# Designed miniproteins, single chains, continued (3), part 13

Each design is a single chain, and the fold is of that chain. pLDDT is the mean over its residues in the fold that is shown.

## One batch from the design tools (miniprotein)

Design m8419
Fold by ESMFold2-Fast:
Structure m8419 (fold): chain A 74 residues (1-74)
Amino acid sequence: SAKELLEEAEKAVKEATDLLRKVDPKYIPEAIGLVLRGMGELVQGYLSGTEEDAERGLKAAQEAVDTIQKMIAQ
Protein backbone atom coordinates (compact mmCIF):
# COMPACT_ATOMS: atom_id res chain seq x y z
CA SER A 1 0.00 0.00 0.00
CA ALA A 2 1.06 3.62 -0.45
CA LYS A 3 1.13 4.10 3.35
CA GLU A 4 3.53 1.18 3.86
CA LEU A 5 5.82 2.43 1.08
CA LEU A 6 5.82 5.95 2.56
CA GLU A 7 6.67 4.58 6.03
CA GLU A 8 9.62 2.65 4.54
CA ALA A 9 10.68 5.78 2.62
CA GLU A 10 10.63 7.78 5.89
CA LYS A 11 12.87 5.14 7.52
CA ALA A 12 15.29 5.30 4.58
CA VAL A 13 15.42 9.13 4.72
CA LYS A 14 16.18 8.92 8.46
CA GLU A 15 18.89 6.32 7.83
CA ALA A 16 20.47 8.49 5.10
CA THR A 17 20.38 11.50 7.45
CA ASP A 18 22.03 9.49 10.27
CA LEU A 19 24.76 8.34 7.85
CA LEU A 20 25.78 11.99 7.26
CA ARG A 21 27.63 11.93 10.62
CA LYS A 22 29.94 9.18 9.24
CA VAL A 23 30.71 10.89 5.91
CA ASP A 24 34.08 12.53 5.26
CA PRO A 25 33.52 16.35 5.23
CA LYS A 26 34.50 16.53 1.52
CA TYR A 27 31.38 14.50 0.57
CA ILE A 28 28.92 16.30 2.89
CA PRO A 29 27.51 18.76 0.27
CA GLU A 30 26.71 15.91 -2.17
CA ALA A 31 25.33 13.71 0.63
CA ILE A 32 23.06 16.53 1.86
CA GLY A 33 21.78 16.98 -1.72
CA LEU A 34 20.83 13.28 -1.86
CA VAL A 35 18.96 13.50 1.47
CA LEU A 36 17.07 16.60 0.30
CA ARG A 37 16.08 14.86 -2.94
CA GLY A 38 14.79 11.87 -0.96
CA MET A 39 12.78 14.20 1.28
CA GLY A 40 11.30 15.98 -1.75
CA GLU A 41 10.14 12.73 -3.36
CA LEU A 42 8.71 11.60 -0.01
CA VAL A 43 6.69 14.84 0.22
CA GLN A 44 5.37 14.29 -3.34
CA GLY A 45 4.27 10.78 -2.32
CA TYR A 46 2.31 12.21 0.62
CA LEU A 47 0.74 14.94 -1.52
CA SER A 48 -0.42 12.61 -4.33
CA GLY A 49 -1.28 9.60 -2.14
CA THR A 50 -0.58 7.30 -5.11
CA GLU A 51 1.31 4.01 -4.79
CA GLU A 52 3.44 4.92 -7.82
CA ASP A 53 4.66 8.19 -6.24
CA ALA A 54 5.22 6.40 -2.91
CA GLU A 55 7.36 3.78 -4.71
CA ARG A 56 9.34 6.57 -6.41
CA GLY A 57 9.90 8.19 -3.00
CA LEU A 58 11.14 4.91 -1.50
CA LYS A 59 13.49 4.36 -4.47
CA ALA A 60 14.95 7.88 -4.18
CA ALA A 61 15.44 7.50 -0.41
CA GLN A 62 17.07 4.07 -0.82
CA GLU A 63 19.39 5.40 -3.55
CA ALA A 64 20.46 8.14 -1.10
CA VAL A 65 21.24 5.50 1.58
CA ASP A 66 23.17 3.32 -0.89
CA THR A 67 25.20 6.22 -2.33
CA ILE A 68 26.07 7.68 1.10
CA GLN A 69 27.10 4.19 2.34
CA LYS A 70 29.51 3.99 -0.63
CA MET A 71 30.96 7.40 0.32
CA ILE A 72 31.60 6.06 3.84
CA ALA A 73 33.09 2.76 2.54
CA GLN A 74 35.85 4.61 0.62
Scores: mean pLDDT 85

Design m8420
Fold by ESMFold2-Fast:
Structure m8420 (fold): chain A 70 residues (1-70)
Amino acid sequence: SMRQQDIKGLENLKEILSKSESKEAAKEAIEELDEAIKALQDPNSSKSDIRKEILEAVGESIRLVGEELD
């Protein structure tokens, strides 16, 4: 299913981000990715909740990359 592929994609992103030298920012981004994965796995999560958690994870991942480039 597409949902399973999305979960796998987020798990792969967690692995990539865990290799970052910016350990504190990586921890924040990984925690938000974990929340997005939980929302995708929870049958009680609304589409709005899933959308919010994914966007928060994207935002933290962008912040991490920005910090690595500075």
Scores: mean pLDDT 82

Design m8421
Fold by ESMFold2-Fast:
Structure m8421 (fold): chain A 95 residues (1-95)
Amino acid sequence: TEEAEKKVKELEKEKEKFLKDIESALKLGRELLAASEEERKALAEKGRQDPDLANDVGAGWRGALALEGRLKSVVENERNSQLKHLEDQKKAALE
């Protein structure tokens, strides 16, 4: 149905934005964890100066590398489940 196609496109845009935001956060976390002590302090200070990052600088970076695969897999599984549900709804509507 036209409505189901619209929902699929909307969910695809939501997934793309969500994955992009997560990848950006994980990239910053990886850089912080991989950096030398001096570079790590500089990155943490830079994050504190950013109002959007200030509250989560310390907590948000911990375990970022370990969580990367898990977070991506969870998002992909959730997405695939929702797409399958919509496809099943399309088939039921066409029958």
Scores: mean pLDDT 59

Design m8422
Fold by ESMFold2-Fast:
Structure m8422 (fold): chain A 100 residues (1-100)
Amino acid sequence: SEEEKKKEEVIKLFEKAAEILLEMTPEEEREEVKEKLEELLEKIKTGSNEERLEALLEMTKLAEEIAEKNQDNPEKVKLAQELHELLLEAIDLIKEVLES
């Protein structure tokens, strides 16, 4: 179905965003961030569309906090921009499903 295809696309976007976020994360915080991302991915895979939206918004907040720590690194600023675009695309897909 179209909803199943959108869910699969959201999972792929989230996984790509998670890889970028972990690359941006300081080594000392990486395990904590990884655990949070695994919990959020589980919600996206098994939860309702409302829970998927909440998980994406939580990831967006986490991404913003980590991006703020990396403002002085131009390479990580570019990664933060790519991460933001991936998360916006995933959020838009879930909103389309919720509005259907």
Scores: mean pLDDT 86

Design m8423
Fold by ESMFold2-Fast:
Structure m8423 (fold): chain A 83 residues (1-83)
Amino acid sequence: EKEVEEELKDKKGLLEVFRRAKELREAHPGPLSDDELARLSVEFLKLLKEHNEISKEEIKEAVEEMKKAGMPQEFIDEVESLL
């Protein structure tokens, strides 16, 4: 999406997240499973953390929301490892 890439040009982490989501969709056409969506969410949080575009507080909030959603402990542990 040309407009999204232009809007995110100054946010390298968010742009990389968008690019990886697009690549995954092209490689796996069709709906993603809950496990695939959870893994993708973890990878997005990692990319945002690497580019300092997400705070520790936001990561803690994401962990609490994942726990409330009943996500597998593996994905919760992965996100907590970013703290």
Scores: mean pLDDT 71

Design m8424
Fold by ESMFold2-Fast:
Structure m8424 (fold): chain A 96 residues (1-96)
Amino acid sequence: MVEAKYAVTVRIYHEKMSPDQVLALGREAAERLLREGLAVKYDVAMAPSGEVQMVLYTKTKEDAERAARLLREWAEEQGADRVETSVLPVTVYKTE
């Protein structure tokens, strides 16, 4: 079955936080969006450089755009220096 139709990619940069703190921030934001029903699942990764990357999967374009906005606002409120977001139409199938 199709699980999601849109992917929101997010990169969070914070000069004053450790990579682990940025990762925790990203996970907290993603889990909140899951609880609010705006996203169906997410993946979070931390590069050796300390860059945190997140992908959220949503059912609708409206949910994707709202998730991207909320993530940007939340990260900025937490003192993030830069937040990069993009929204892509995808088809996500249930894994076997």
Scores: mean pLDDT 76

Design m8425
Fold by ESMFold2-Fast:
Structure m8425 (fold): chain A 108 residues (1-108)
Amino acid sequence: DFLSNNPVIQDAVTKMINALGTLGGLVGDAGDDGRKAYDYAVRAFNYASLGIDYFYKGDYKKALEYLDRAIEYAREAIRAGESNPRIKAAAQDILDAIKTIKKYVEES
């Protein structure tokens, strides 16, 4: 379990999972914008997970490349959800969690 070795990364991943759960629950009520925000947030989570995997493999360059892609998708999720405050807030939580992971990788 790559997550069990680092409490900062584990906490950030937990926050992303909780925010994804919130977004998934809002998709039916928010229509196309909610669906787009959720799809972008899932992509952000997948790229963040790849970034974490490469960090634990010691490939910091690849880790940062994937985390930068995760940040781009999290920003797209915020933009797609901008008309819905709850969707925007959950997408922002995902962005903040990814930024926390990126900062940790940069400081390692």
Scores: mean pLDDT 86

Design m8426
Fold by ESMFold2-Fast:
Structure m8426 (fold): chain A 62 residues (1-62)
Amino acid sequence: AAPSGLEIGRLLARDPAALARAIASDLEGQRRVLGEVAGVPAEALSDDDVDGALTAAQIFLG
């Protein structure tokens, strides 16, 4: 099963280079970066998973 947005967000908070790439990317680029960080195919992540992961990363950072 794909990891939750919360789990991916936690991983992003630990990887500032990946987080920076995700923030600078469009939705498809964000999905690809998050898939790489989570170890899952980009197509396994919904738009809600992407949004949730980015939101969670911001919460974990501050």
Scores: mean pLDDT 79

Design m8427
Fold by ESMFold2-Fast:
Structure m8427 (fold): chain A 100 residues (1-100)
Amino acid sequence: MLSEEELVEVLIEHERIVKESLKKVFEADPSISKEFADEVLDREEELIEKMKSLSLEEALELAIKVEEEHLKEAKERNDKKLAEMEEFHIEVLKELKKNL
């Protein structure tokens, strides 16, 4: 089993990949406002920075909270594709937390 520190590093790398993927999606979709894209990407960056100083459990709880905020916004905007992506990500994070 990976150490707690190694698992936090893997989680941080995962969030960096998610942020880069979201950036590409936002760049490809002209219906997404720059203000919304910047806000979501800034929250992902803040999450990554905060995770560097958190325990694995705290990092997972924060990641789930941030993704739930993104899901709420996607639903409020009626962005079904983004909502489905966020729901899948939340399920993965919750499953990882159960296996701590």
Scores: mean pLDDT 79

Design m8428
Fold by ESMFold2-Fast:
Structure m8428 (fold): chain A 75 residues (1-75)
Amino acid sequence: MSAEELLEKAKEAIRAGDVETAAELVEQAVRTAAPSLSTEQLAEAMRLGGEAVRAARAGDVEAAVRYIERLRELI
């Protein structure tokens, strides 16, 4: 799967309330994109992914989805 497909599935998991699956998919997306990113871009991707998972765990679905969309724009 592409990093973009993984992020799309992560948004679906967040909307379904499956935070654990969403976290795994976000981590896989960042790892998949990592070889194509600069060190600075990778650090930002990791930060955005972490914030998305944090928002999802807090039950803030809209914030979690926004962080994933920002991560997708970076990748």
Scores: mean pLDDT 86

Design m8429
Fold by ESMFold2-Fast:
Formats: structure tokens, C-alpha cells, sequence
Structure m8429 (fold): chain A 64 residues (1-64)
């Protein structure tokens, strides 16, 4: 992972820790790591928002 990708990931993780419910943080951080590798030009906010949404979607699918 490039230094720029690592910085984006660290900023996204900080946003996840502030915005997500505590029980969702670990799963959202794992999604963020994958998203940064796939979209190295994405902003930290975009990565954080997509990761949090991904956890919510996964939960909805498991409840269905």
C-alpha cells in the first residue's frame, strides 16, 4: 500500500471511530482497508461513509 493510501486509510478509520456505533467499528475498518486498495484516489470521508454503509447493508441482509 502506498503512503498516500495508508494516510487515507488512517483518516478514514478515525472518522469511522467517531461516527459509527462502537460495535460496527471493527467491521467498518476492515471494509475501509479493502476500499482503499480498490479506490486509492478516494477521499477519507468517502471511504468512511462507504464502509459504515457496508456494515449497515450486511446487517440488513443477515436480518432478512
Amino acid sequence: MSPAQQRTLEEAKALIRRRAPPEDVAEAEEIAEDLVRQRPDASPEEIAERSIAGVALSRALRAA
Scores: mean pLDDT 81

Design m8430
Fold by ESMFold2-Fast:
Structure m8430 (fold): chain A 104 residues (1-104)
Amino acid sequence: EEEKKKKEEAEREIEETKKEEEKKVEEILEKALEEAEAKVSEEDQEEVRKVVKEAVESDDETAGKLIASSKAGEEIAKVITIYKEAKAEAEKKVKKKEEEAKKK
């Protein structure tokens, strides 16, 4: 109960899982973004990258407006969908680790 070391080990496992899952989400996002950029003109590639970055940092309503106002909105929407699915899967894996650590 008073074992600080046992708590630190559990927290470390959760942190390592978070880092691994965050890295996977970043890799999935980068790949999806590269595929979207390949489908648009060279002039539009910069806009796709900018809007995707703004949308992933925004709430769903703001992200929806950014996508709708973009010239390449359909390709951007696909990237955002892939990102959200990857993030949701990562969050599920982290929660599973957190629940295992709270096992009592």
Scores: mean pLDDT 77

Design m8431
Fold by ESMFold2-Fast:
Structure m8431 (fold): chain A 64 residues (1-64)
Amino acid sequence: SAAEREAAAEDGRGAVRHARGLAARPEQRRVGVLAARATAERLEAVGDRETAEEARRAAEELAA
């Protein structure tokens, strides 16, 4: 349903925000990058390509 798709996208965006929060601490940056990559893979697997692309960009930004 549309509501289920919206809920999944919101969960994905929340996971990206969490990953960015981890990476804001230098000692947790690697964990934040890995969390963002894992989120992108999970979202791609369930077919949410748009949110997966956002998570991928977050991982790239945090890894730079």
Scores: mean pLDDT 81

Design m8432
Fold by ESMFold2-Fast:
Structure m8432 (fold): chain A 81 residues (1-81)
Amino acid sequence: SARQQEAEKAKAGAEKTFAELLAATTDPAVKARLQALQAEIDRLFEEMLAAETEEEYERYWQRAKAVMHEALALHDADQAA
């Protein structure tokens, strides 16, 4: 389905982004937080792929976007320090 294709593409993009963020991070506390956010976003993508309704899919997708924004903001703050 279009939703499944979108979720799979978003998952692949997130995996690549987190790999790059983790490779650029040396602070162990920041790295641990990024790993926790990666685990959360992976769970959200699993829930999106299992969603039976468009409403459930959209809720998980918005949450996944929020987690990604938090990870990017955390990386930006780390790089600025």
Scores: mean pLDDT 84

Design m8433
Fold by ESMFold2-Fast:
Structure m8433 (fold): chain A 88 residues (1-88)
Amino acid sequence: MNVSGFDKRVIVSGPGGEATSRASVEAGAKAGDGEVLESSDNFGIGRIAGKEKAGESVKSASEKGSEILGGTYEVKSEDGGGIGTVTP
């Protein structure tokens, strides 16, 4: 299935404060039990949990050099839609 790409501002908030990043999503492909979107972002955080298979989720790029305090961070799109959570 083809999915249109998007380029939206993404907000990550949690114990370490709030970080804002741009996320880009390219055309996706079906993998496993749902859609997997190719993405790029600058969070520097681990795996994004939650809606990965909903067709509107974004994978974070790991090891971007940002140090994040331990705990759970909420990830939302600029329009307030929940994307998921991440645990560093």
Scores: mean pLDDT 38

Design m8434
Fold by ESMFold2-Fast:
Structure m8434 (fold): chain A 81 residues (1-81)
Amino acid sequence: SAALEAALAQARAADEVVEEILELPEEVKEEAVKRLQEETAPLLAAARAAYEAGDWAAVAAQLAAIRELAEKILEEAKKKA
């Protein structure tokens, strides 16, 4: 389904950004990982609820929001490195 494909695409995009955060120097990585965990927690909870309901469009939307937050955290961390 188009909604499932969209959710998978957003998950892959988010995973790529998270991988880049994990490749940051240790000094800035700890802060970036902590911010990622704290700021994405409510979005991950919403994505999990949507997944359990079978609402792949809502899963895709929450994963897109997680990706956007991860991108912002990565950019801010790069400026501090």
Scores: mean pLDDT 85

Design m8435
Fold by ESMFold2-Fast:
Structure m8435 (fold): chain A 90 residues (1-90)
Amino acid sequence: SDEEFKAQADRLLAEVEKLYKKALEAVKNKDIETLKKQLFEIEINLGLAGILRGVARLVGASPETLAHLDRVIEEIQKIIEELKKKLEEL
């Protein structure tokens, strides 16, 4: 259902937020290996969010549901861009 798509997207974002906090600690500690591992896991979650959005579209989810998934994808992309920039500065 539309609500299940939104709930799944929200769970993916919550997981990314946990990984993001670990990534920020890695930046603080100049732990490049850990930062790369967290970034890789976040990129996997972005891929999963993209698949979820594609499936939602195929089954005719509402425009509101698709917009919610697009917002989650955009938030994850912003986190990835920030972390990649921080990695380049280490």
Scores: mean pLDDT 91

Design m8436
Fold by ESMFold2-Fast:
Structure m8436 (fold): chain A 94 residues (1-94)
Amino acid sequence: GSLVEKAKTIINELKSLAEQSGNPILTAIAQDLESALNAVESGQLNAAIGHILSLIGNRLDLASDDSLPTELKEKALSLIDEGISLLLELLSSL
């Protein structure tokens, strides 16, 4: 699969975790990741960077959130880190 297909899979998994947890930070992260991917695919470099910075900020907030079950939080952080890595790889090819 392409890097884009992998990123879409991660977005869908994060959306599922956001729905499951009701956590608004996870909802914001899924939206930021989707917006960043859309910006990368449209060649909108400044928009992509802005969404990635928002995503990193929300990831820091999520890492500090002790209201989530440990297993769900660890899975979410792993998916977010992979998503950021894929976005940066896609961005570096623009």
Scores: mean pLDDT 87

Design m8437
Fold by ESMFold2-Fast:
Structure m8437 (fold): chain A 71 residues (1-71)
Amino acid sequence: MTVVVSRSTADLDAAFAAAEAEARETAAAARAAGIETSEPRVTRTATSASVTLELVVDGERHTVVVKLTKA
């Protein structure tokens, strides 16, 4: 399953920092629970950013992508 969340923001840096921190906390919590998870992958430009996290639950791969664009 792939979940994509797209958001526009006036403050890309603040929104990106929050999304990256949330993804890292989610990954750490998932690992502590025994869920196979990737390190969050981040990409960014001056006007856009994305944070990607992959989880494997019961042998099924789940991908979460947060896409941010500067308004």
Scores: mean pLDDT 79

Design m8438
Fold by ESMFold2-Fast:
Structure m8438 (fold): chain A 115 residues (1-115)
Amino acid sequence: SDAAYERALALIEAGAGWGEIAPYLEELAAAERVDEVAELLRARLEREARVLAELARAAGLDVTEEDMRAQLRAQLEADAARAREILATQGDSLSRVERTLLRALIRLAEELAAE
């Protein structure tokens, strides 16, 4: 639902843990709302880049949010490749939620590669 999307986005921006976000993400995934799940994963990636850069700078490392974003994007590309393999080999045995989450991960990777 739109309410689940708005709540998940607010939780991500507030830095909530994955356990707090998961019920809303699962609701959207059960409804096969791939675009909205991909958008939430994007918001989480942007938040994680900021947090990791702050932690690294606190440890005395000269890193930026853009450096962390680039690293997370490279990891996402690897995760998307694995997601494609899982869907190709095990897609028929996966739940609707699992298939939607993997499709959302692939979509996010494709959107970021097109930027």
Scores: mean pLDDT 86

Design m8439
Fold by ESMFold2-Fast:
Structure m8439 (fold): chain A 94 residues (1-94)
Amino acid sequence: SMGEKEAQLKILERMYKMWMERYSDNEEKQAKIREIEKKLRELIEKGIDVDTFLNMLTLISMYVSREDFDKALEALNLDLEELRKEIDKLLKEG
């Protein structure tokens, strides 16, 4: 629905701001974050479901916090069950 799309965009804007502030002194990392945000915005515009989106955003946020931007970009291609498995794996690893 349109209301779900607006909510997803608002959540993305909040997370994007947090990621950009975390890496405010690193232009290369900020460029990677801008690429991730652009691709997430495109998925919202294409109608990604809320559960997949929230799990994807969670996994991406975990990878961004670990400075693993390549894995964050790979997360954009995962389905809901794959996202849940990767989140569980990272939580068990530390």
Scores: mean pLDDT 88

Design m8440
Fold by ESMFold2-Fast:
Structure m8440 (fold): chain A 95 residues (1-95)
Amino acid sequence: SSDERRDAALRLAGEHSEKAYDELLEMIKNKTPLEDLEKFVEERVEELRRELEARGFPQTDVDMSVSQVRNVMQFVLNGNYGGAMFNLNSLKNLP
């Protein structure tokens, strides 16, 4: 179904978000400049986009999934760790 397909794409987004979240936190702890943090986020977003496209997901599911990863990372960059964790946990708790 379209819901099962969407949930599969969001599950991949959750996996990419979890890995990127952990790596981004380590970069922040190491005092990495904001420009390099922003570059890291864009590289992780493009990596997910390419993987979803390679797996044949429709553009609506790709764009939604990429938006979810970007949202998690943007919350981290803004120091809103609660918002980042809430969004990440929502992706991890998909059926």
Scores: mean pLDDT 83

Design m8441
Fold by ESMFold2-Fast:
Order: C-alpha cells, then structure tokens, then sequence
Structure m8441 (fold): chain A 66 residues (1-66)
C-alpha cells in the first residue's frame, strides 16, 4: 500500500541522505521542466541500487499524478 511505501522511504532516508537529496533534486527538475537534468538524475537513480529510496519516492509521485 501507499502507507507502507511511505514508511519504507522514511526508514531508508535514515540510512541514505544522498538518496534523499537526489529525490528532492529530481522533483525540483521536474517542477522546473528541466528535462535534461531530470533524465540524467533518473538514469543515475535507476542504475544505482543505493538510491532505492529515490526510486520509491519517484514511484509515489508518478502514481499520485494519475
């Protein structure tokens, strides 16, 4: 569920501040319509398992936009 996903993100955030920062930067890039920047950040997030929190955050955002 969405609630369980949010709880998992909070737990991961305590272990990985870089993933949290990348998620915030990705959201900012989307809000600014900076497609080049968000595509680059998404590729880095997708390629790196250490950024699992960022991936989950993106999934929540994309799901909520539907």
Amino acid sequence: SLEELKKRLEEIAKKNSEADRMAREYIQALDNNDKERYQKLKAEIDANPEFEKARLTLEIIERERK
Scores: mean pLDDT 66

Design m8442
Fold by ESMFold2-Fast:
Structure m8442 (fold): chain A 68 residues (1-68)
Amino acid sequence: MLSLEQKLRFARQLAAWLLREARERRWSRDELDAALGAFVAFMRSLGIPEEEIARLAAELRRELDAIA
């Protein structure tokens, strides 16, 4: 079983990749919203606690909003 620390590391790596792709591909607002939705679903599939999901999703949302 993955530790919470390992799950959070994978989530942060995915967030960094999504931010890079959004910048490089110049994603639309709809694509940014879809990416955030996929990120939240990924974290839930790993069994990350809802408090940590909310925190990481809010952080990624702020960074994606800065790109759009």
Scores: mean pLDDT 83

Design m8443
Fold by ESMFold2-Fast:
Order: sequence, then C-alpha cells, then structure tokens
Structure m8443 (fold): chain A 92 residues (1-92)
Amino acid sequence: MEEEMRELVDEVAALHVAARREVLAKMRELGKMTPEMEEEWAAYEANLEAQLEKMKETAIKNYELEELRELAARIKAEIPGILAETLAALEA
C-alpha cells in the first residue's frame, strides 16, 4: 500500500516535471525565458528530490490509496492536454 502510494506520487511528479521541462525548453527556444524564470527553475530543480520525499510523506498521511489513485489518474489524463495547449500557445 505505502509502496503503491509512493509510486503514484513518483509517476505523477515525473510527468509534471517532464511537461514543465518541455515548456521551459520551448520558451528558451523562442527567447521567452527571463533570467528570473531561469533562477526560479534552477532553485526548484535543486530542491526537487527533497520536495518529492515531502510530497510522498504528505500524500501517505493525508490520502487513502483509492483517493490518491483517482487524483493520480486525473492528473495523468490532464497533463498531455495541458502540455499540448501550452506549447501551441507559445508557438502562436
């Protein structure tokens, strides 16, 4: 159970981080990245592993496995669409 919850957090976080990296890469390609945004992202990446562990602990404490599965399924379903829309908006 706890291992399943940790895996769900890892999967969701990995998809979210990957999507954000794709958006940032596109922004860099288009010259839309500000120095402030680069600094904020670098700080986020530097703390990512510690933040992931805190998220896992928080999820285990506050959610039941079935609630977390529903949330994870929803996020996994939404990320590709949000990413596609965001990338399309950056190209426009």
Scores: mean pLDDT 83

Design m8444
Fold by ESMFold2-Fast:
Structure m8444 (fold): chain A 70 residues (1-70)
Amino acid sequence: SAIEEAEKLLEELKKRGILSEEEYEEIVKALRDGDTERAERLLARIVATKELTPEEVEIFNRLGRAMRAL
């Protein structure tokens, strides 16, 4: 499912140290509550504050596609 794909991508970002445990939990909760706007706002703040590698940018692109399928 799109939720399962999104959660796996969020776990990968947490494992890479891009998301803190708290950020991960807030985004997963927003997605499970069906609040995709809140999840998108939280992710946009993270992207705006961090220098990402091209590989990490692709993970965020895949996450965005999964979230749009929700």
Scores: mean pLDDT 84

Design m8445
Fold by ESMFold2-Fast:
Structure m8445 (fold): chain A 88 residues (1-88)
Amino acid sequence: MKEIEEEKEKLNELMEKLQQLLDDPSSSEEEIEEVMDKAKETSDKIIELERKEYEKYKEKSEEVGREAAEKILEVGKEVDEMIEKRRS
């Protein structure tokens, strides 16, 4: 997570710089484009890092969901057997 935080800080700095350049009529188009390109690159990197982390959690979540469903089915069978035993 430290990498994602560092890249987010970098993106925030670039976005502030971009806004200052846009507000300054003496700013060159080349400077604006360069900072914008760096911001896009940093944003893409953050998205990629977050996607990789999300994919790990998604795989784990799917496995946990499957295990939970199996346990619910087992408990359901035990409850049904107990009800039938009590009716006898």
Scores: mean pLDDT 72

Design m8446
Fold by ESMFold2-Fast:
Structure m8446 (fold): chain A 85 residues (1-85)
Amino acid sequence: TKTGTATVDNETGVITVTFDDGSVATIKVDSETGELTATFPDGSTGTVTYDNETSTLTAVNPETGATLTVKLDFNTGTGTATLTL
């Protein structure tokens, strides 16, 4: 399991996750479709689900099966992340 921090860009809505090992993942919303897409550190992409009650984003890497979980704090624009293999 990798741990990291998340930061939300308030202009673009892009969420950038920086893991403790220096690897990076991003979560973006498609402005036309409203679909959330995660890009994992290996460059793979996966669909994202969002839980409003817990402010948690979850994505699965289709190539590796790794699960990215990001918990956001909208008061600070930051969050915590885990990547579970």
Scores: mean pLDDT 77

Design m8447
Fold by ESMFold2-Fast:
Structure m8447 (fold): chain A 61 residues (1-61)
Amino acid sequence: TPEVEDIRSALETLTQQGDSEGLQGFAQTALQWMQENNYPQSVVQQVQQMIKQSQQQLQQQ
């Protein structure tokens, strides 16, 4: 079970590489996996916020 920190690290790596397509693909996969494994809504929302922050950072670079 990937920790929230593992997801954060992956998002940071994709953001640093400027890989917008990879970030979107990873985000979709991560959220789907969390939903399938019945993660608490609070954890899902935390990951969604991290994804939005990473997407905003890529758009501003």
Scores: mean pLDDT 78

Design m8448
Fold by ESMFold2-Fast:
Parts: C-alpha cells; structure tokens; sequence
Structure m8448 (fold): chain A 105 residues (1-105)
C-alpha cells in the first residue's frame, strides 16, 4: 500500500477541505465520498502529490474490491478506479467525466 507522508496528507486535506484524520481514514477504508473528493481535487495538487494520491486511491480500491495487485487497470470495471488511473496518466478531462457519472447515480 502506497504511504502518503503526514505533510503530503496535509496538502491533500487542505485542498479537499477535510481533516488529515478524515482523509487518512477515508483512503484506508476506501470511502467512496473521500476518494471522489480527492480525485476531483487532483488538478489543484502539485504533480508529485497527484501521482501519490492517485496511487493511494488505487491501492485502497483494490483492497476494498478484492482486486489482486497483478490485475491490469483494464480488468477493473469500476468508475472510481478508472478515474484514479486517468489522474495517474494526467488525463484530468477523462477523470472528471467518470466522476460526473458517479455523482449522477
């Protein structure tokens, strides 16, 4: 599991509008609301933190959904996972499209 430092968690929490504790617990538990807020805020994060945040979200979703680490991104039919992968690739337009589909359900 990718570990975010306390400083990295503070930067994400400030941009997302959560406490560091809420952010840490939400990512650890695969909380969809917390994950969605992190991914929506990704374009406002520094590039180094964007990649780490997206990877931490991917790791948390894999654990929550029971997906093996060996699974490719194409094998996962989950909009939050697809949005996190889009953020990892710098495709913020695709990430926003996928997140809007989740907000309308």
Amino acid sequence: MTRLSEEELREIAEVVGLSVRELREGIRNGDEEVILRVLKAAPKLSPRIQLKAAQAVIDALKKKLGIPDSATPLDVDNPLFKAAVAVMKGDFEKAEELLKELEEK
Scores: mean pLDDT 74

Design m8449
Fold by ESMFold2-Fast:
Structure m8449 (fold): chain A 55 residues (1-55)
Amino acid sequence: TLTVEGGRKTLEGDFATGAQLLSEAGLYGSSTAVLDLANQGDLDKAKELGRALIG
C-alpha cells in the first residue's frame, strides 16, 4: 500500500517489499519508477506498477 504522512510519501506492504527486492536484485529502474510515481503523487500508477512488479 501507499501512505502519505506529514507530507511525506511512504511505500508499505507489497509495494515497498517488491521495490526493495527488485532493487536488491539489480532491477533498480523498475524499483525507482514505483518510488518516483509515488513521490510525484501519482499513487494510482505507482500501485499498478507495484502490483505488476510483485506478480
Scores: mean pLDDT 53

Design m8450
Fold by ESMFold2-Fast:
Structure m8450 (fold): chain A 90 residues (1-90)
Amino acid sequence: ELQAILEEAERLLDSPLEEQEEMLREMLREEGLDEEEAERAIEEFRRLLRESADAALAAVERFEATHPLDPLQQRAAELHRRAAELGRAL
């Protein structure tokens, strides 16, 4: 179910990350963490999110290269149709 993982990763990258960080920062401070500790936790969280999203994007790009809507797949389908017409013309 790579599609669900990708959707979550894209959402995290495209969503207002700053807003999410602000909210997380406040929650961490309410939990009693020092401001420096909270910032470090946020930076580590951002790094993990980016790594996960990058891996998901790379997997999807590889997947899209072999599936419908890829220009190569469209060209293959067109060549298939031409070959069928040639066979009929015997």
Scores: mean pLDDT 58

Design m8451
Fold by ESMFold2-Fast:
Structure m8451 (fold): chain A 64 residues (1-64)
Amino acid sequence: SALAEAAREAAEAGAAAAKDAEQAGMFSTHYVTLAGDAGADEATLREAAALAGEVGRKASQQLG
């Protein structure tokens, strides 16, 4: 049915957006780790890591 097709398209678009957001969160976490190795401040690293985790978590909530 047309409704089933629309629902499938919406689900696919949502999954793609959530995956992109999760990848952005993972990349942010990796950059925080690299910055730490380069001598960035501990408080800044902790804050950035928390933000990266929040982005990934919110993306996951949209799918589950």
Scores: mean pLDDT 62

Design m8452
Fold by ESMFold2-Fast:
Structure m8452 (fold): chain A 71 residues (1-71)
Amino acid sequence: VSPAVRRLAELLYAGGVSESDLEGALKKLGITDPETIAAIREEMRRAARSTRLGELLEELSVTDLKALAAE
């Protein structure tokens, strides 16, 4: 995946653009290639996944402290 596609996906995700609105937003930017649109969608999913992992790690830290204290 090109660095430009990844950067654009990160910006769209941070801006709160939904996957259903993504095609319309990209078309307004002149990006109409289906493969490029699919690649941007995939990178946005990766960004969302990374954010969820961070939230899970925060929750795990609290749970881990309780589990270790119970040993």
Scores: mean pLDDT 69

Design m8453
Fold by ESMFold2-Fast:
Structure m8453 (fold): chain A 55 residues (1-55)
Amino acid sequence: SKAEQLAILDEQRDLLRSQAQKMKATSNAETRAQLDAQMKRVDELIAARKAKILG
């Protein structure tokens, strides 16, 4: 169902965000900036995919 597909995308995003936050805790400023940039791209891709599922 659409609800199941949306839930999977939310779980994937939350898992990646959690992993990125853990990595940031032990990372220098440059690596933290790279992780933030990667998470921004992940959020954009997830949002686009959710829009296609809902559209």
Scores: mean pLDDT 85

